# Designed miniproteins, single chains, part 71

Each design is a single chain, and the fold is of that chain. pLDDT is the mean over its residues in the fold that is shown.

## One batch from the design tools (miniprotein)

Design m2617
Fold by ESMFold2-Fast:
Structure m2617 (fold): chain A 86 residues (1-86)
Amino acid sequence: SLEEKVAQYEKAIERGKALLEELKKKAEEAKTEEEKKKVIEQLEKLRKDIDEVIAEAEKEKVPQSIIDKFKALKEEVEKLIEELKK
């Protein structure tokens, strides 16, 4: 059902936010350029995973509010990548 799909996507948003918070903490704790690079690689993977989820959500015609939440999460991930590459 559409309600079940929406619930699954809401859980995916929660997991994505939790992972982003973990990666923010790892970025803060990174002491070397190598550790920083590993965090960037994990963030770039998360960004790619979010893009794939957005594409699938659009194909499944889930509510725009869900798609917008993934887009907002993606923007936060991209902002952190940009900050870490400075």
Scores: mean pLDDT 87

Design m2618
Fold by ESMFold2-Fast:
Structure m2618 (fold): chain A 89 residues (1-89)
Amino acid sequence: AELIDKALKLVQEGRLDEALELLKKVIESLNEEERKLVREAIRKVLEGDHEEALKLLSKIPGLSRRDAARLLSVIRALTEEQKEELLKL
């Protein structure tokens, strides 16, 4: 929750590289099943399917609906190259 809120603030400040590093830490704290949900959500964002991306993120047991929506906002604000980098985690 706190790391997602910090990443969103960094995105709003144009500090995308720092937001990416915080998001990597969030993803690395997740188990394998939750990481698969995040990677699938990122693929849906790249396809323009933001509704499906939100549904996938909302399946992560440790994230509230609010946290899932904020995580989606961070992912959407990243560059295509940064999103592809997250898919390697």
Scores: mean pLDDT 84

Design m2619
Fold by ESMFold2-Fast:
Structure m2619 (fold): chain A 66 residues (1-66)
Amino acid sequence: SLALNDLEVAREQVERARELSKSEDPMTKINAAFLALAAAVEAELAGDEELAREAREVALEALKAA
């Protein structure tokens, strides 16, 4: 289903955002935050509130560290 496919994409994006957030480059961290925010929107639309919360936390931490 579309929602299931969106959740797979969102999970991949959260994982990639976590890796990117480990960078010392501030622009890479900002990009990680945007990727995580996109994942949060996709998770919300698919009804996965836990994944959406996790993605928002990743985005906030990446942005604060940038």
Scores: mean pLDDT 80

Design m2620
Fold by ESMFold2-Fast:
Structure m2620 (fold): chain A 67 residues (1-67)
Amino acid sequence: SALAYYNLGVAYKNLNRLDLAEEAYKKAIELKPDFAEAHRELLVVLSDLNRKDEAEKEKERIAALLE
């Protein structure tokens, strides 16, 4: 489920495994594209990894979900 991948991402983030957290959050979003919290957590991880272009895309997706 999307929630299971989201929780997996949180666990990886807490272990400072940002690469695996990113993959898990992306999987949660694939299963539930309107999962606002997964998009927010992915934005944090992408920003921490200094992946600016992908972080900007997630910021735009979050803005669209909140409109």
Scores: mean pLDDT 85

Design m2621
Fold by ESMFold2-Fast:
Structure m2621 (fold): chain A 118 residues (1-118)
Amino acid sequence: MIKLKESGGGTFKAGSSVTLSGQISGDVNGIAQVGWLRQKPGEPLEHIASLDLYTGEKTYAPSVEGRATISYDKKKKTVYLNLTNLEVEDTATYYLEAVDLATGEVYRGEGVELTVVA
């Protein structure tokens, strides 16, 4: 069974950078895509970054384009989201998502909270 655990949240100043980490445990052989979603207070879930593990293709939402980098460390089974030049509007709960294309299962972690202060 796949389990996802996010870390690296907390309170950060606007203009700083953060690296969020998401560790995948269990059998990852079927995992074809990983991504980061966030939910701002009172707003819907937004998909902000994805990485195709077969092709290496990366995609980013317009809200974070040029500030976000997604990467995967295969040895550590860890997905990273690096966010630079943080804005107060980046305050959200951030979720790692993993997609198993063989089963159609979508796994999400419980999320990590990021608070950005001026």
Scores: mean pLDDT 87

Design m2622
Fold by ESMFold2-Fast:
Structure m2622 (fold): chain A 96 residues (1-96)
Amino acid sequence: SLDDIKLAGEGVPASEEDIKRLEELVKKYPNNPVYYTQLAEAYLSRGEYEKAVEYAEKAIKLDPNNPLAYVILSRAYEKLGDTEKAEEARKKAESL
């Protein structure tokens, strides 16, 4: 359930060290959607919403059946004030 999806770092922002480690993992494993999803979540936790969108979209491109990436995308768009894109991403997450 989407209501049961807890984002890592909720209430505690990801550190700069966490971001650097995830960036290294993305470089080493460029076809693994998990590391893009984790990096998107880390950026979301830091309030870096545009980067959260970028990496969530990259995760979705690698795995279109990734409901967590759509949840991150929806929350990032909501924070950026794009309510239409946030709602589209939310509905997509619920349809998967």
Scores: mean pLDDT 85

Design m2623
Fold by ESMFold2-Fast:
Structure m2623 (fold): chain A 110 residues (1-110)
Amino acid sequence: TLSDLLNEAFKALEEEKYEEAIKLYEKVIELIEKNLSDDDALILELEQLGEKFEETIPVALLKSSLYRQLAALYKKLGKEEKAEEYKKKAESLELPTSVKRVLKNPKFEE
């Protein structure tokens, strides 16, 4: 699930496994772009620092956050071109004025 991939990415970041975190975030973005619209919202079950919580987040905001995280991680690895690509993607993303659908932790065909 998207929650599982995000939680694995958070754990990789805590362990300073930046290349693993990048792969997980890029997989989340791929699944979002293939299966969801920017005017959808997700209910995600997240875990950070041992605390579990549910977050409702618009897909556009999630994508923006993930692009910014990927830009920062690629910059940290010295991959300047990739960092700039993701920075531009984050800056070009339009935020919807309303949410049309709310989906709880959807499963996608990969």
Scores: mean pLDDT 79

Design m2624
Fold by ESMFold2-Fast:
Structure m2624 (fold): chain A 68 residues (1-68)
Amino acid sequence: APSQEELDREVREALLEIRLAVTKVAYEKGSITPEEALKDFERILKEAEELGSQEVVEAAKKYIDEAK
């Protein structure tokens, strides 16, 4: 069975993916400004890098580049 630490990491990764998707949708719908979206994507990127979630890191970097 996976360790408790591995399960905690998977939960944190899933929450980052949800947060990334929510921020992306909010930005596309105009519910938040580009500046607010960039700030949130940068925070998600830092958390994803600390977690070692390469997929979330790449997605956040792409969204940051699109919002610039």
Scores: mean pLDDT 81

Design m2625
Fold by ESMFold2-Fast:
Structure m2625 (fold): chain A 96 residues (1-96)
Amino acid sequence: MDPSARVVEVESEDAAEAARRGLEAYLAEQGLTATAESAVVTLTNPRTGEELALLTATAVDANGVEYTVASLARRSPADPSVYRVSSAATPVPAAP
């Protein structure tokens, strides 16, 4: 299974909640099942004041292949109530 990187638009007042919803949507679309999720990390760019939320998870596909999944939520420049959530999965190397 080859999960593709995706960008999803999520309506939210909270970047952390947008990241969580985006991660859940990405996992469902890619057929991945979360085995562990991190705490949400909120980052602020000190130069621009832009807030970002990052959520990571470990997930497995239907064949038992493990992935590290990251979802990054950024506020849309066109609408401050909408977040763009970029999600990608990286396969974890098989243990020897």
Scores: mean pLDDT 76

Design m2626
Fold by ESMFold2-Fast:
Structure m2626 (fold): chain A 70 residues (1-70)
Amino acid sequence: MLTDEQLEELSERLGKLFEENKDASPEELIKKALEVVREWGEENNWSEEELEELLEEAEKLVKHAIELLQ
């Protein structure tokens, strides 16, 4: 479970990514978002198992967010 502080930090990083990649395809945005989430998890010393779960959930959430925007 992400803390409110961790959610805010991750949301800021993802928001910046989307701002910088407004013209990117949904597939490119998903790929880049997953890279950001992986890097964030590594910086916060998440285990490999926790990172795999986080990446799976992040992919679903990013896909859902893109569908809502389109």
Scores: mean pLDDT 75

Design m2628
Fold by ESMFold2-Fast:
Structure m2628 (fold): chain A 97 residues (1-97)
Amino acid sequence: MKEELFEEANDALADMAIYLGKKALEQGRYDDAISLYESAIKVATDERKAEAYINLGEAYLKKGDYEKAVEYFQKAIEIDPNNERAKKLLEEAKKKL
């Protein structure tokens, strides 16, 4: 119960970092987006961690680092094997290699 409250607080922080990261990415601030998504990964539970890895992969994809994009999409799929968005983005990143 106290553990669940800490997990909820951590997921709220992860959601905030992901939201701010998406805004940074929209503004072309790729390094800021990467830092925010890395912060989300540190505090997130597995479900939010998979989402953070997907967003981190997209940031690297937009930055032109296709090898890192593939790596982070693979990490997202390891956590959430049924995530269709991660699978689609992985194939898109692989086509750029």
Scores: mean pLDDT 82

Design m2629
Fold by ESMFold2-Fast:
Structure m2629 (fold): chain A 58 residues (1-58)
Amino acid sequence: GPLSRAELEEQLAKAEEALKEAEEELKLPGLSVAEEVGAKLRVIGERLTIELLKKQLA
């Protein structure tokens, strides 16, 4: 079956922290092109995950 509400809330909290960390990483000077692209992809992925989890919790 689908994840429980508690599991969804835990995954949402983890995704929100991962998004914050990726956004903070993008603000650091001296990132390589690969590191910058990787962090941008994580921001996109975590934003999508947060949106989907919020829809499941509504």
Scores: mean pLDDT 84

Design m2630
Fold by ESMFold2-Fast:
Structure m2630 (fold): chain A 61 residues (1-61)
Amino acid sequence: DVQEDLERVQALNRAASRAQEAMKPEEVDKVLMRAGELAAEGRWEEAIELLLKAAEEAEKK
């Protein structure tokens, strides 16, 4: 479903943006790389959750 795929891409981009704002460049690069690998495997929900969790942990500091 093209619409579902588009929504996943948008959610991933929003999560990545949030992580980039909250995290140090050295830390965010590693998380973005891992999230990209998960998304490439079709594991979109895990990729999005990884980025959101990383952003949330960084925001606590």
Scores: mean pLDDT 79

Design m2631
Fold by ESMFold2-Fast:
Structure m2631 (fold): chain A 66 residues (1-66)
Amino acid sequence: SPERREIEGQIDELLRNAREFNTPWMYEQALRMLENYLREGERAGDEDLVKYVREKIEELRKLQEE
């Protein structure tokens, strides 16, 4: 849906900014935002969004550990 594409675009921008600034604070803010999207997807029963957000949380975690 157009709404899902917009949310995914916002999520991609969060990861891009976290990578660019590469600070603990930016990673923490991005993680909190992703956790909010995860909760909303779970509440709405949007399994595709939940899967997408979980994959992005894992990607963010790996970037923070490098």
Scores: mean pLDDT 81

Design m2632
Fold by ESMFold2-Fast:
Structure m2632 (fold): chain A 58 residues (1-58)
Amino acid sequence: SDSTMDEAARLIREAVEAGRAGDLKKADEYAEKAGKVLGSEKTGNVIRDAARRLAAKA
């Protein structure tokens, strides 16, 4: 089992939940952590942008 992918999935969920709650600061922090776990700032930025788009619709 890839524990790194499980941790990243959890952090992505936290970012999405924070985004839906309108907490953009927490959404950004969780997205950055997910990117670091995956070793990719690009992936972290994609997660952040997705969470922010959800916040705009929440």
Scores: mean pLDDT 80

Design m2633
Fold by ESMFold2-Fast:
Structure m2633 (fold): chain A 105 residues (1-105)
Amino acid sequence: DPRRKAIEFLAELITEDIKKLNPNLSEEEIEELKRTLAEILEEEGEKNPAAAERLYAVALEVQRLVEQGLSEKEALAKLLEKRGITVDTEKMTVGELLQLAMLAA
C-alpha cells in the first residue's frame, strides 16, 4: 500500500527531527511519538486529501532516493534542485525541506 508506506516513512522522518531537538526522549517515548504521528497523518489525510496526496508523492520519491544511498536531506535537496531551488541542508531541518518540496510540487 503506497499510502501506508508514505505515512510510515513521514512519521519516521518527523520523529527523527523531533528526536534531534529533544535528545532526552526515551526510546519508548520515541516509539509512542512515531505511532501517534502516523495516526495523525492518516486522519489529516482524510480531511485534506489533495494536500495529503502531494505529501505522500514527495515522501515516496524521497524514500526511493534514500534506498539508492542518499540521506533524507540529500534526497530532498536533489528533488528541490530539479525544480530550480538550491538549499543549504546544514541550515535546514528535514521538516523544513519537506515543506519546500510540497510547495514546489
Scores: mean pLDDT 80

Design m2634
Fold by ESMFold2-Fast:
Structure m2634 (fold): chain A 116 residues (1-116)
Amino acid sequence: SAAAAEAARRAARDAAADAQERELVERLRRVVRELREGATPELVERLVELIGQLVAHLAARGGAPPEVLARFQELLEGLRDDPEKLVKAGEIVLEAVENRLPLEEVVRRLEEILKE
């Protein structure tokens, strides 16, 4: 039936998105661990890229407003010179995926780190 075909297409899209999230999460966990052991410019760049990719993916899935994603990207770029705060940003994004937090909450927590 048309309803069963649509349900199957939705399930396939959701499965693909979940697989992409799992891959990005595992890559992010690895880079966060490596950066905690020793910060290098290459690891900083990789962490920023992975956080950006995962958050863009979450924003697309959750239908987040473009302004919220833009604000997140601005805050993330401001953390390039602070590897310790970048690690905290990565940990917040990992927690947000695990607990299904909205992007607005992630932005709020990131702003708190930058003020302290």
Scores: mean pLDDT 83

Design m2635
Fold by ESMFold2-Fast:
Structure m2635 (fold): chain A 66 residues (1-66)
Amino acid sequence: MEEIEEAAKAAVDQIEADYGLTPEERERVYKAALEGARKAFEDGRMPPSSGALGGAVKAVEEIRAR
């Protein structure tokens, strides 16, 4: 649980450094990172950090597609 949240936070920090995020966008990316980390943890085939980063990247792409 805490590991999933920490992985999601790290992924958001990475994306914010690369793309720049508003506080509202950061929260949306964090939610996507949490879902990605949870799926990775449940599947057990990749670290939560990899799932979190994947989720965060998809969220940023969706925000930009608007």
Scores: mean pLDDT 77

Design m2636
Fold by ESMFold2-Fast:
Structure m2636 (fold): chain A 78 residues (1-78)
Amino acid sequence: KVLDELIKVAEERGDEELVKLARETKQYFDKAKELGIDVSPFEKALEEALKLAREGKFDQAKRIVESVLNLLKDILEK
């Protein structure tokens, strides 16, 4: 749900890059959950990104989302 909220905030604010990053992160996040990987640390980081996005701090939010995406890719693609 946190990623769905983040996508919605990004769409409402017109930040296309954050929308793209959040949608891609959601795909890997959902795959990780399906495989039984504990996503709780990533969920906490994404909640912080959502808070920053709601405050208009999109560059900081993107950095967190991108970091989570890269970590999930390392776990799932290697």
Scores: mean pLDDT 83

Design m2637
Fold by ESMFold2-Fast:
Structure m2637 (fold): chain A 74 residues (1-74)
Amino acid sequence: SLIEQLKSPDPETRTAAAAQLGALGPAERSDEIIEALAEALKDPDTRVRIVAGEALRDIGGERARRALREALAE
């Protein structure tokens, strides 16, 4: 699944998974997806972090906004 790909050791796979999850938008929003993308905001790879942030913004909702605010506070 895309959520499993977000946990891949390969940063290219994580980047692609984050982008695909964002493309699903708010209709496919779930706590599991938001939690996985929130972890990707802490990724050592800058591109993964950027795309995870874009995906959370695209998905939207309270939990996604909270994850983005917490990432910006650091």
Scores: mean pLDDT 79

Design m2638
Fold by ESMFold2-Fast:
Structure m2638 (fold): chain A 80 residues (1-80)
Amino acid sequence: MDLEKAKEALAKGDGKAAGEYGIRAAEEALKKGDAEGTLEGGELAVKGGLAETTDAAAGAGRAIAGIGLIIEARLMKGEL
């Protein structure tokens, strides 16, 4: 599962993989109407993007994508 892969990557210090899997998990959850899964995947994408030190621009892009997914999850929950 991409959510578990994102968590594993983050635990291993792999910010790139954590961000990429976090985005995929959030997008998959969003397609299913799963607000909590979208939120968790988006948060992992932000954490992964911010943990990436080898390509700061790519890391920033993944963090921004994660923020967008968090906003979408909050809209689904009626929190915005």
Scores: mean pLDDT 79

Design m2639
Fold by ESMFold2-Fast:
Structure m2639 (fold): chain A 77 residues (1-77)
Amino acid sequence: SEDDIIKRIEELLEEMERLLAELEATTDPAERAAIRARIVGLANEIGALAERPEMSEEARKKVYEQLAELEKRLLAL
């Protein structure tokens, strides 16, 4: 259902925010690269879920807006 997909996206968005905070606190280059790779993986999973046919156009736009803000934060780190 749309609600199940939205719930999963919310869980993944929360994980992205956790990893962004971890990245900001991390100084080791190898560890930073690993965290960045995980964030990119989560962003790709969120994007795939947003494209599910159960997702309304309004819900999909909101997800992409939230994702864009988190990706903007990643680029600043």
Scores: mean pLDDT 89

Design m2640
Fold by ESMFold2-Fast:
Structure m2640 (fold): chain A 78 residues (1-78)
Amino acid sequence: GKKTVTSKDGVKVEVLLDEGSLQTGTVEVNGKKFYLHGDSAGRTYQVYDSSGNLLASGKIEDGQSPVESAALEAKKLA
């Protein structure tokens, strides 16, 4: 089913996959669409553009899910 997550900064993420430790989602900021990946077990996230280019990666922020950490970074890149 379609699920959305909202970060503390009001960034809304559409969650596409939420299975075990693995999450994927999308966010749109300033007309740019970002593809979000993350793994809560590895505590890592990645942000991609619509062409599949890696724009950013890092460690999951304390108190956040993988897609929330990725979405916050995507907002900074927009």
Scores: mean pLDDT 73

Design m2641
Fold by ESMFold2-Fast:
Structure m2641 (fold): chain A 68 residues (1-68)
Amino acid sequence: GAIAKLIGLALRLMGDPRFEVRLEGGRTLVVTAQGDGRRRLEELAEELRKDPDFEVELVGDTLVITLR
């Protein structure tokens, strides 16, 4: 289901040292890029916006992904 997809995404991103990952309330994933990681975060935001299960918001160096 959509929750399993979000958790799978969280586990994949936690494996990348460019990102700090926090799962909130079982429905929201918060990803913060450090230093030069912002460009990769912008690319990730565009990729995730293509998935209809996700609402994606990018503010500065922080990406917020919420299940619809």
Scores: mean pLDDT 82

Design m2642
Fold by ESMFold2-Fast:
Structure m2642 (fold): chain A 58 residues (1-58)
Amino acid sequence: TGLSPATLAACELLALGLIAAALGDSALAVACFTAAAALAASNPALVALAAANIADLA
């Protein structure tokens, strides 16, 4: 079974958020993690992962 386009986009945003955080752009990182959680709202594991990454930046 393939990933849905929304789930794939959420994974790409999670990766971008991690890169942004590593570069010191916490605002972009939080925006990317928030967008990832919204796109993957039906996937509790991805929502939890995005929330954990936002919490680590707080």
Scores: mean pLDDT 80

Design m2643
Fold by ESMFold2-Fast:
Structure m2643 (fold): chain A 61 residues (1-61)
Amino acid sequence: GEPTEEVIEKARDILIKELSKHSLDDAKAITKEELIKQGYTPEEAEKAVKLALEKIVSEST
């Protein structure tokens, strides 16, 4: 299903933290795996990471 706003914001927080220490590809992979560990489906986690990245890029422009 579509990720909730709560999941997207959680992905955003993790992604920002991981981007300070890792490449973009590694940060995205780590964020997705962390969401899966928290009980989200792989599909929902991947969508949440994509939407979180779009928010970060939009806010930085």
Scores: mean pLDDT 82

Design m2644
Fold by ESMFold2-Fast:
Structure m2644 (fold): chain A 56 residues (1-56)
Amino acid sequence: QLEKQIAMVRAAIETLDYLLANREEYSDAVVAAHEQLLAQLRAELAELERQLRLAR
């Protein structure tokens, strides 16, 4: 279900945002990798939300 996929992606984004907010022990490379993944997840969320609107 598209709504289930959206919920999972949102949960992943929230988890990464939380980790980045508490990043005091992470290396710059790890932070950059998390930021890249976060950007990819946000793009995926936007695409899934677009598909959901078209499916209504």
Scores: mean pLDDT 78

Design m2645
Fold by ESMFold2-Fast:
Structure m2645 (fold): chain A 84 residues (1-84)
Amino acid sequence: GKEELEKEIEELEKKIKEIEEKIKELEKEKEKLMEELKKAKTLEEILRLIGEILRIIGEILDLEKEKKELEKKLEELKKKLEEL
């Protein structure tokens, strides 16, 4: 019943928070690599750093997509809870 819906909401909020923490960690990693890129002196270093930055951007985009889907589910569950 209502208690089961409240538990699902709590679990989704926890998952969203975990994804937000992962995104923050990846953003920090990206910032560090961007600073290294500014100091890179060889084409090999530049290409390696660009590759790593693009990989991290891809991971962030995937996590942001997952977060958006979970936030949509959370909104639907909260709406159902208010209609009970």
Scores: mean pLDDT 88

Design m2646
Fold by ESMFold2-Fast:
Structure m2646 (fold): chain A 86 residues (1-86)
Amino acid sequence: MLRALAEILREAAEAIRAGDDKKAVILLTAAGIMIAGVGLETGDEELVRELSRLLLEAIKAFEAGDREGAVRYLEEAAELAEEAAE
């Protein structure tokens, strides 16, 4: 789950960079569902809280037109997911 989540988060960042807003929304939605799955599989409340915080900040930045901020939060979330997977 965590490695797949990191991949989806990076793909969402790339979609935002490319201006593919439809793809970005789909990938952000998938990431939210996957974070919920991580919580169910790991029971790690702190990890879920931090991943959820970063995703929410990315969504807020994206909705505000702050594409660079959105990408930064998504990259931080992807790094956290990769570190937790190892």
Scores: mean pLDDT 86

Design m2647
Fold by ESMFold2-Fast:
Structure m2647 (fold): chain A 110 residues (1-110)
Amino acid sequence: MSVSESGGGTVKAGGSVTLTINASGATYVAWFRQKPGQEREFVAAISPTGALLGPGRQNVTVSRSGGVYSLRLDNLKLEDTAVYYGGGGTSSLADITVWGAGVPLTVVED
């Protein structure tokens, strides 16, 4: 399985961003974020039925359409600045071993 990611960039605080992952054949998708020198932090996951699983952040929406999965982050804060990694698996959240290269998101003062 291959994973491709898009949707980062520079966004003002209080705005929103949609991160997209193309993971055809995945049944579970998760997003993590990482800041330089910090541990990887869980953001959200989506189940095979399209349900949001255990959001690590407020104001999160997830959606699924075929092999395309989207994570929407509303009410962005400076602390949301990180590299976001999307990954896919076929049996469970623990089976997510295929990760994209990461999408940088920078949140700046309004």
Scores: mean pLDDT 76

Design m2648
Fold by ESMFold2-Fast:
Structure m2648 (fold): chain A 68 residues (1-68)
Amino acid sequence: MMSLEEALEELEEALRRHEEKPPPKENVQGLIDFADVLIAIAEAQGKAELAARIRELRERFEELYRSL
């Protein structure tokens, strides 16, 4: 199972790559859905700072999704 910190790093890397070369909308939707799951886990664990960072990335993926 991926740690929250590893998942956050993966999302940040994916966003950087997708800003350079946008993927299909379905791939971005999958990352948004993944971020929602991670936020729920972080909140359940009381990791408010990680939840906030993941929410920020989710908003950036949402903006990317709308641009596609």
Scores: mean pLDDT 78

Design m2649
Fold by ESMFold2-Fast:
Structure m2649 (fold): chain A 92 residues (1-92)
Amino acid sequence: NQEKLDELMERYGAKTLEELLELGKAIQKYLDDIDSLKDLPEEQQKFILTLMVDSLLEAGTISEEEAEELRKLIEEDVNAAAEKLLALLDSV
């Protein structure tokens, strides 16, 4: 979906498709070891979790409603958001 790709590039400051793909690789690293996310400052944890949610939504793994709930949880309780996202990933 070209429009969503352009929106993601603008939202995350990626100037090229290659930069967006490298960002996706970084997200995959934290998906493989979500416990390492806890070593980051809270604002960075929220940022990475938001990128993970966006990636799962674009992949069709989660619904728009699930993405909205996760984004809300990220703002209110980053630890609960990380735990819920990990459980969701373990189910797929």
Scores: mean pLDDT 69

Design m2650
Fold by ESMFold2-Fast:
Structure m2650 (fold): chain A 80 residues (1-80)
Amino acid sequence: MELSPEEKAEELMKRVEELKEEAEKETDENKLREILKEAARIHEEFLELAIKYNLPKEKVEEFLDRLTELQEIIDKKLDK
Protein backbone atom coordinates (compact mmCIF):
# COMPACT_ATOMS: atom_id res chain seq x y z
CA MET A 1 0.00 0.00 0.00
CA GLU A 2 1.63 3.21 -1.21
CA LEU A 3 -0.96 5.66 0.10
CA SER A 4 -0.60 6.38 3.83
CA PRO A 5 -3.55 5.74 6.18
CA GLU A 6 -3.78 9.49 6.82
CA GLU A 7 -3.83 10.23 3.06
CA LYS A 8 -6.54 7.59 2.57
CA ALA A 9 -8.55 9.13 5.42
CA GLU A 10 -8.24 12.55 3.76
CA GLU A 11 -9.50 11.06 0.46
CA LEU A 12 -12.52 9.59 2.27
CA MET A 13 -13.22 12.95 3.93
CA LYS A 14 -13.00 14.62 0.50
CA ARG A 15 -15.53 12.09 -0.87
CA VAL A 16 -17.94 12.95 1.97
CA GLU A 17 -17.55 16.66 1.09
CA GLU A 18 -18.34 15.86 -2.57
CA LEU A 19 -21.44 13.88 -1.53
CA LYS A 20 -22.49 16.82 0.65
CA GLU A 21 -22.32 19.18 -2.36
CA GLU A 22 -24.25 16.63 -4.44
CA ALA A 23 -26.91 16.23 -1.72
CA GLU A 24 -27.38 20.03 -1.43
CA LYS A 25 -28.23 20.20 -5.16
CA GLU A 26 -30.31 17.01 -5.32
CA THR A 27 -34.11 16.97 -4.98
CA ASP A 28 -34.88 13.37 -6.04
CA GLU A 29 -35.63 11.20 -2.98
CA ASN A 30 -34.25 8.00 -4.56
CA LYS A 31 -30.94 9.70 -5.42
CA LEU A 32 -30.70 11.15 -1.90
CA ARG A 33 -31.13 7.64 -0.49
CA GLU A 34 -28.36 6.40 -2.81
CA ILE A 35 -26.08 9.16 -1.46
CA LEU A 36 -26.87 7.94 2.09
CA LYS A 37 -25.90 4.38 1.11
CA GLU A 38 -22.60 5.58 -0.35
CA ALA A 39 -21.96 7.66 2.80
CA ALA A 40 -22.53 4.51 4.90
CA ARG A 41 -19.93 2.62 2.82
CA ILE A 42 -17.41 5.47 3.21
CA HIS A 43 -18.10 5.54 6.97
CA GLU A 44 -17.33 1.80 7.20
CA GLU A 45 -14.06 2.22 5.24
CA PHE A 46 -12.99 5.16 7.43
CA LEU A 47 -13.72 3.30 10.69
CA GLU A 48 -11.68 0.31 9.48
CA LEU A 49 -8.74 2.64 8.78
CA ALA A 50 -9.14 4.45 12.11
CA ILE A 51 -9.15 1.19 14.10
CA LYS A 52 -6.43 -0.62 12.12
CA TYR A 53 -3.97 2.30 11.95
CA ASN A 54 -4.95 4.20 15.13
CA LEU A 55 -5.82 7.46 13.36
CA PRO A 56 -5.65 10.67 15.44
CA LYS A 57 -8.83 11.41 17.40
CA GLU A 58 -9.03 14.85 15.75
CA LYS A 59 -9.20 13.25 12.28
CA VAL A 60 -11.95 10.86 13.41
CA GLU A 61 -13.94 13.74 14.91
CA GLU A 62 -13.51 15.85 11.73
CA PHE A 63 -14.77 12.95 9.60
CA LEU A 64 -17.78 12.30 11.86
CA ASP A 65 -18.68 16.02 11.82
CA ARG A 66 -18.66 16.06 8.00
CA LEU A 67 -20.70 12.86 7.87
CA THR A 68 -23.23 14.31 10.35
CA GLU A 69 -23.59 17.46 8.21
CA LEU A 70 -24.28 15.27 5.16
CA GLN A 71 -26.88 13.22 7.05
CA GLU A 72 -28.61 16.40 8.30
CA ILE A 73 -28.87 17.82 4.76
CA ILE A 74 -30.43 14.61 3.43
CA ASP A 75 -32.75 14.12 6.44
CA LYS A 76 -34.06 17.67 6.05
CA LYS A 77 -34.75 17.11 2.34
CA LEU A 78 -36.37 13.70 2.87
CA ASP A 79 -38.55 15.09 5.70
CA LYS A 80 -39.73 17.78 3.20
Scores: mean pLDDT 81

Design m2651
Fold by ESMFold2-Fast:
Structure m2651 (fold): chain A 79 residues (1-79)
Amino acid sequence: LLAEAEELARRAEELIRQAEEAERQGNYEEAIRLYRQAIDLYTQAALLARQAGDDERADELFLRRGEVSSRLVRLEREL
């Protein structure tokens, strides 16, 4: 469960890096798609961490998801 949560979190961070690159290139539609996928992976990771009994890690993952979600909302409003 925790190992699975960490793998999902790692994949989410990779998607965020790709989304940031898409933003730099002006490909906002691709950036939005990648940020949405990262948010979904963080949600899954946080739930798996909670199932493993690691509430602190689950809270950290939900906080990171919130940061990405805020960026996505701002980006969508600019389009």
Scores: mean pLDDT 86

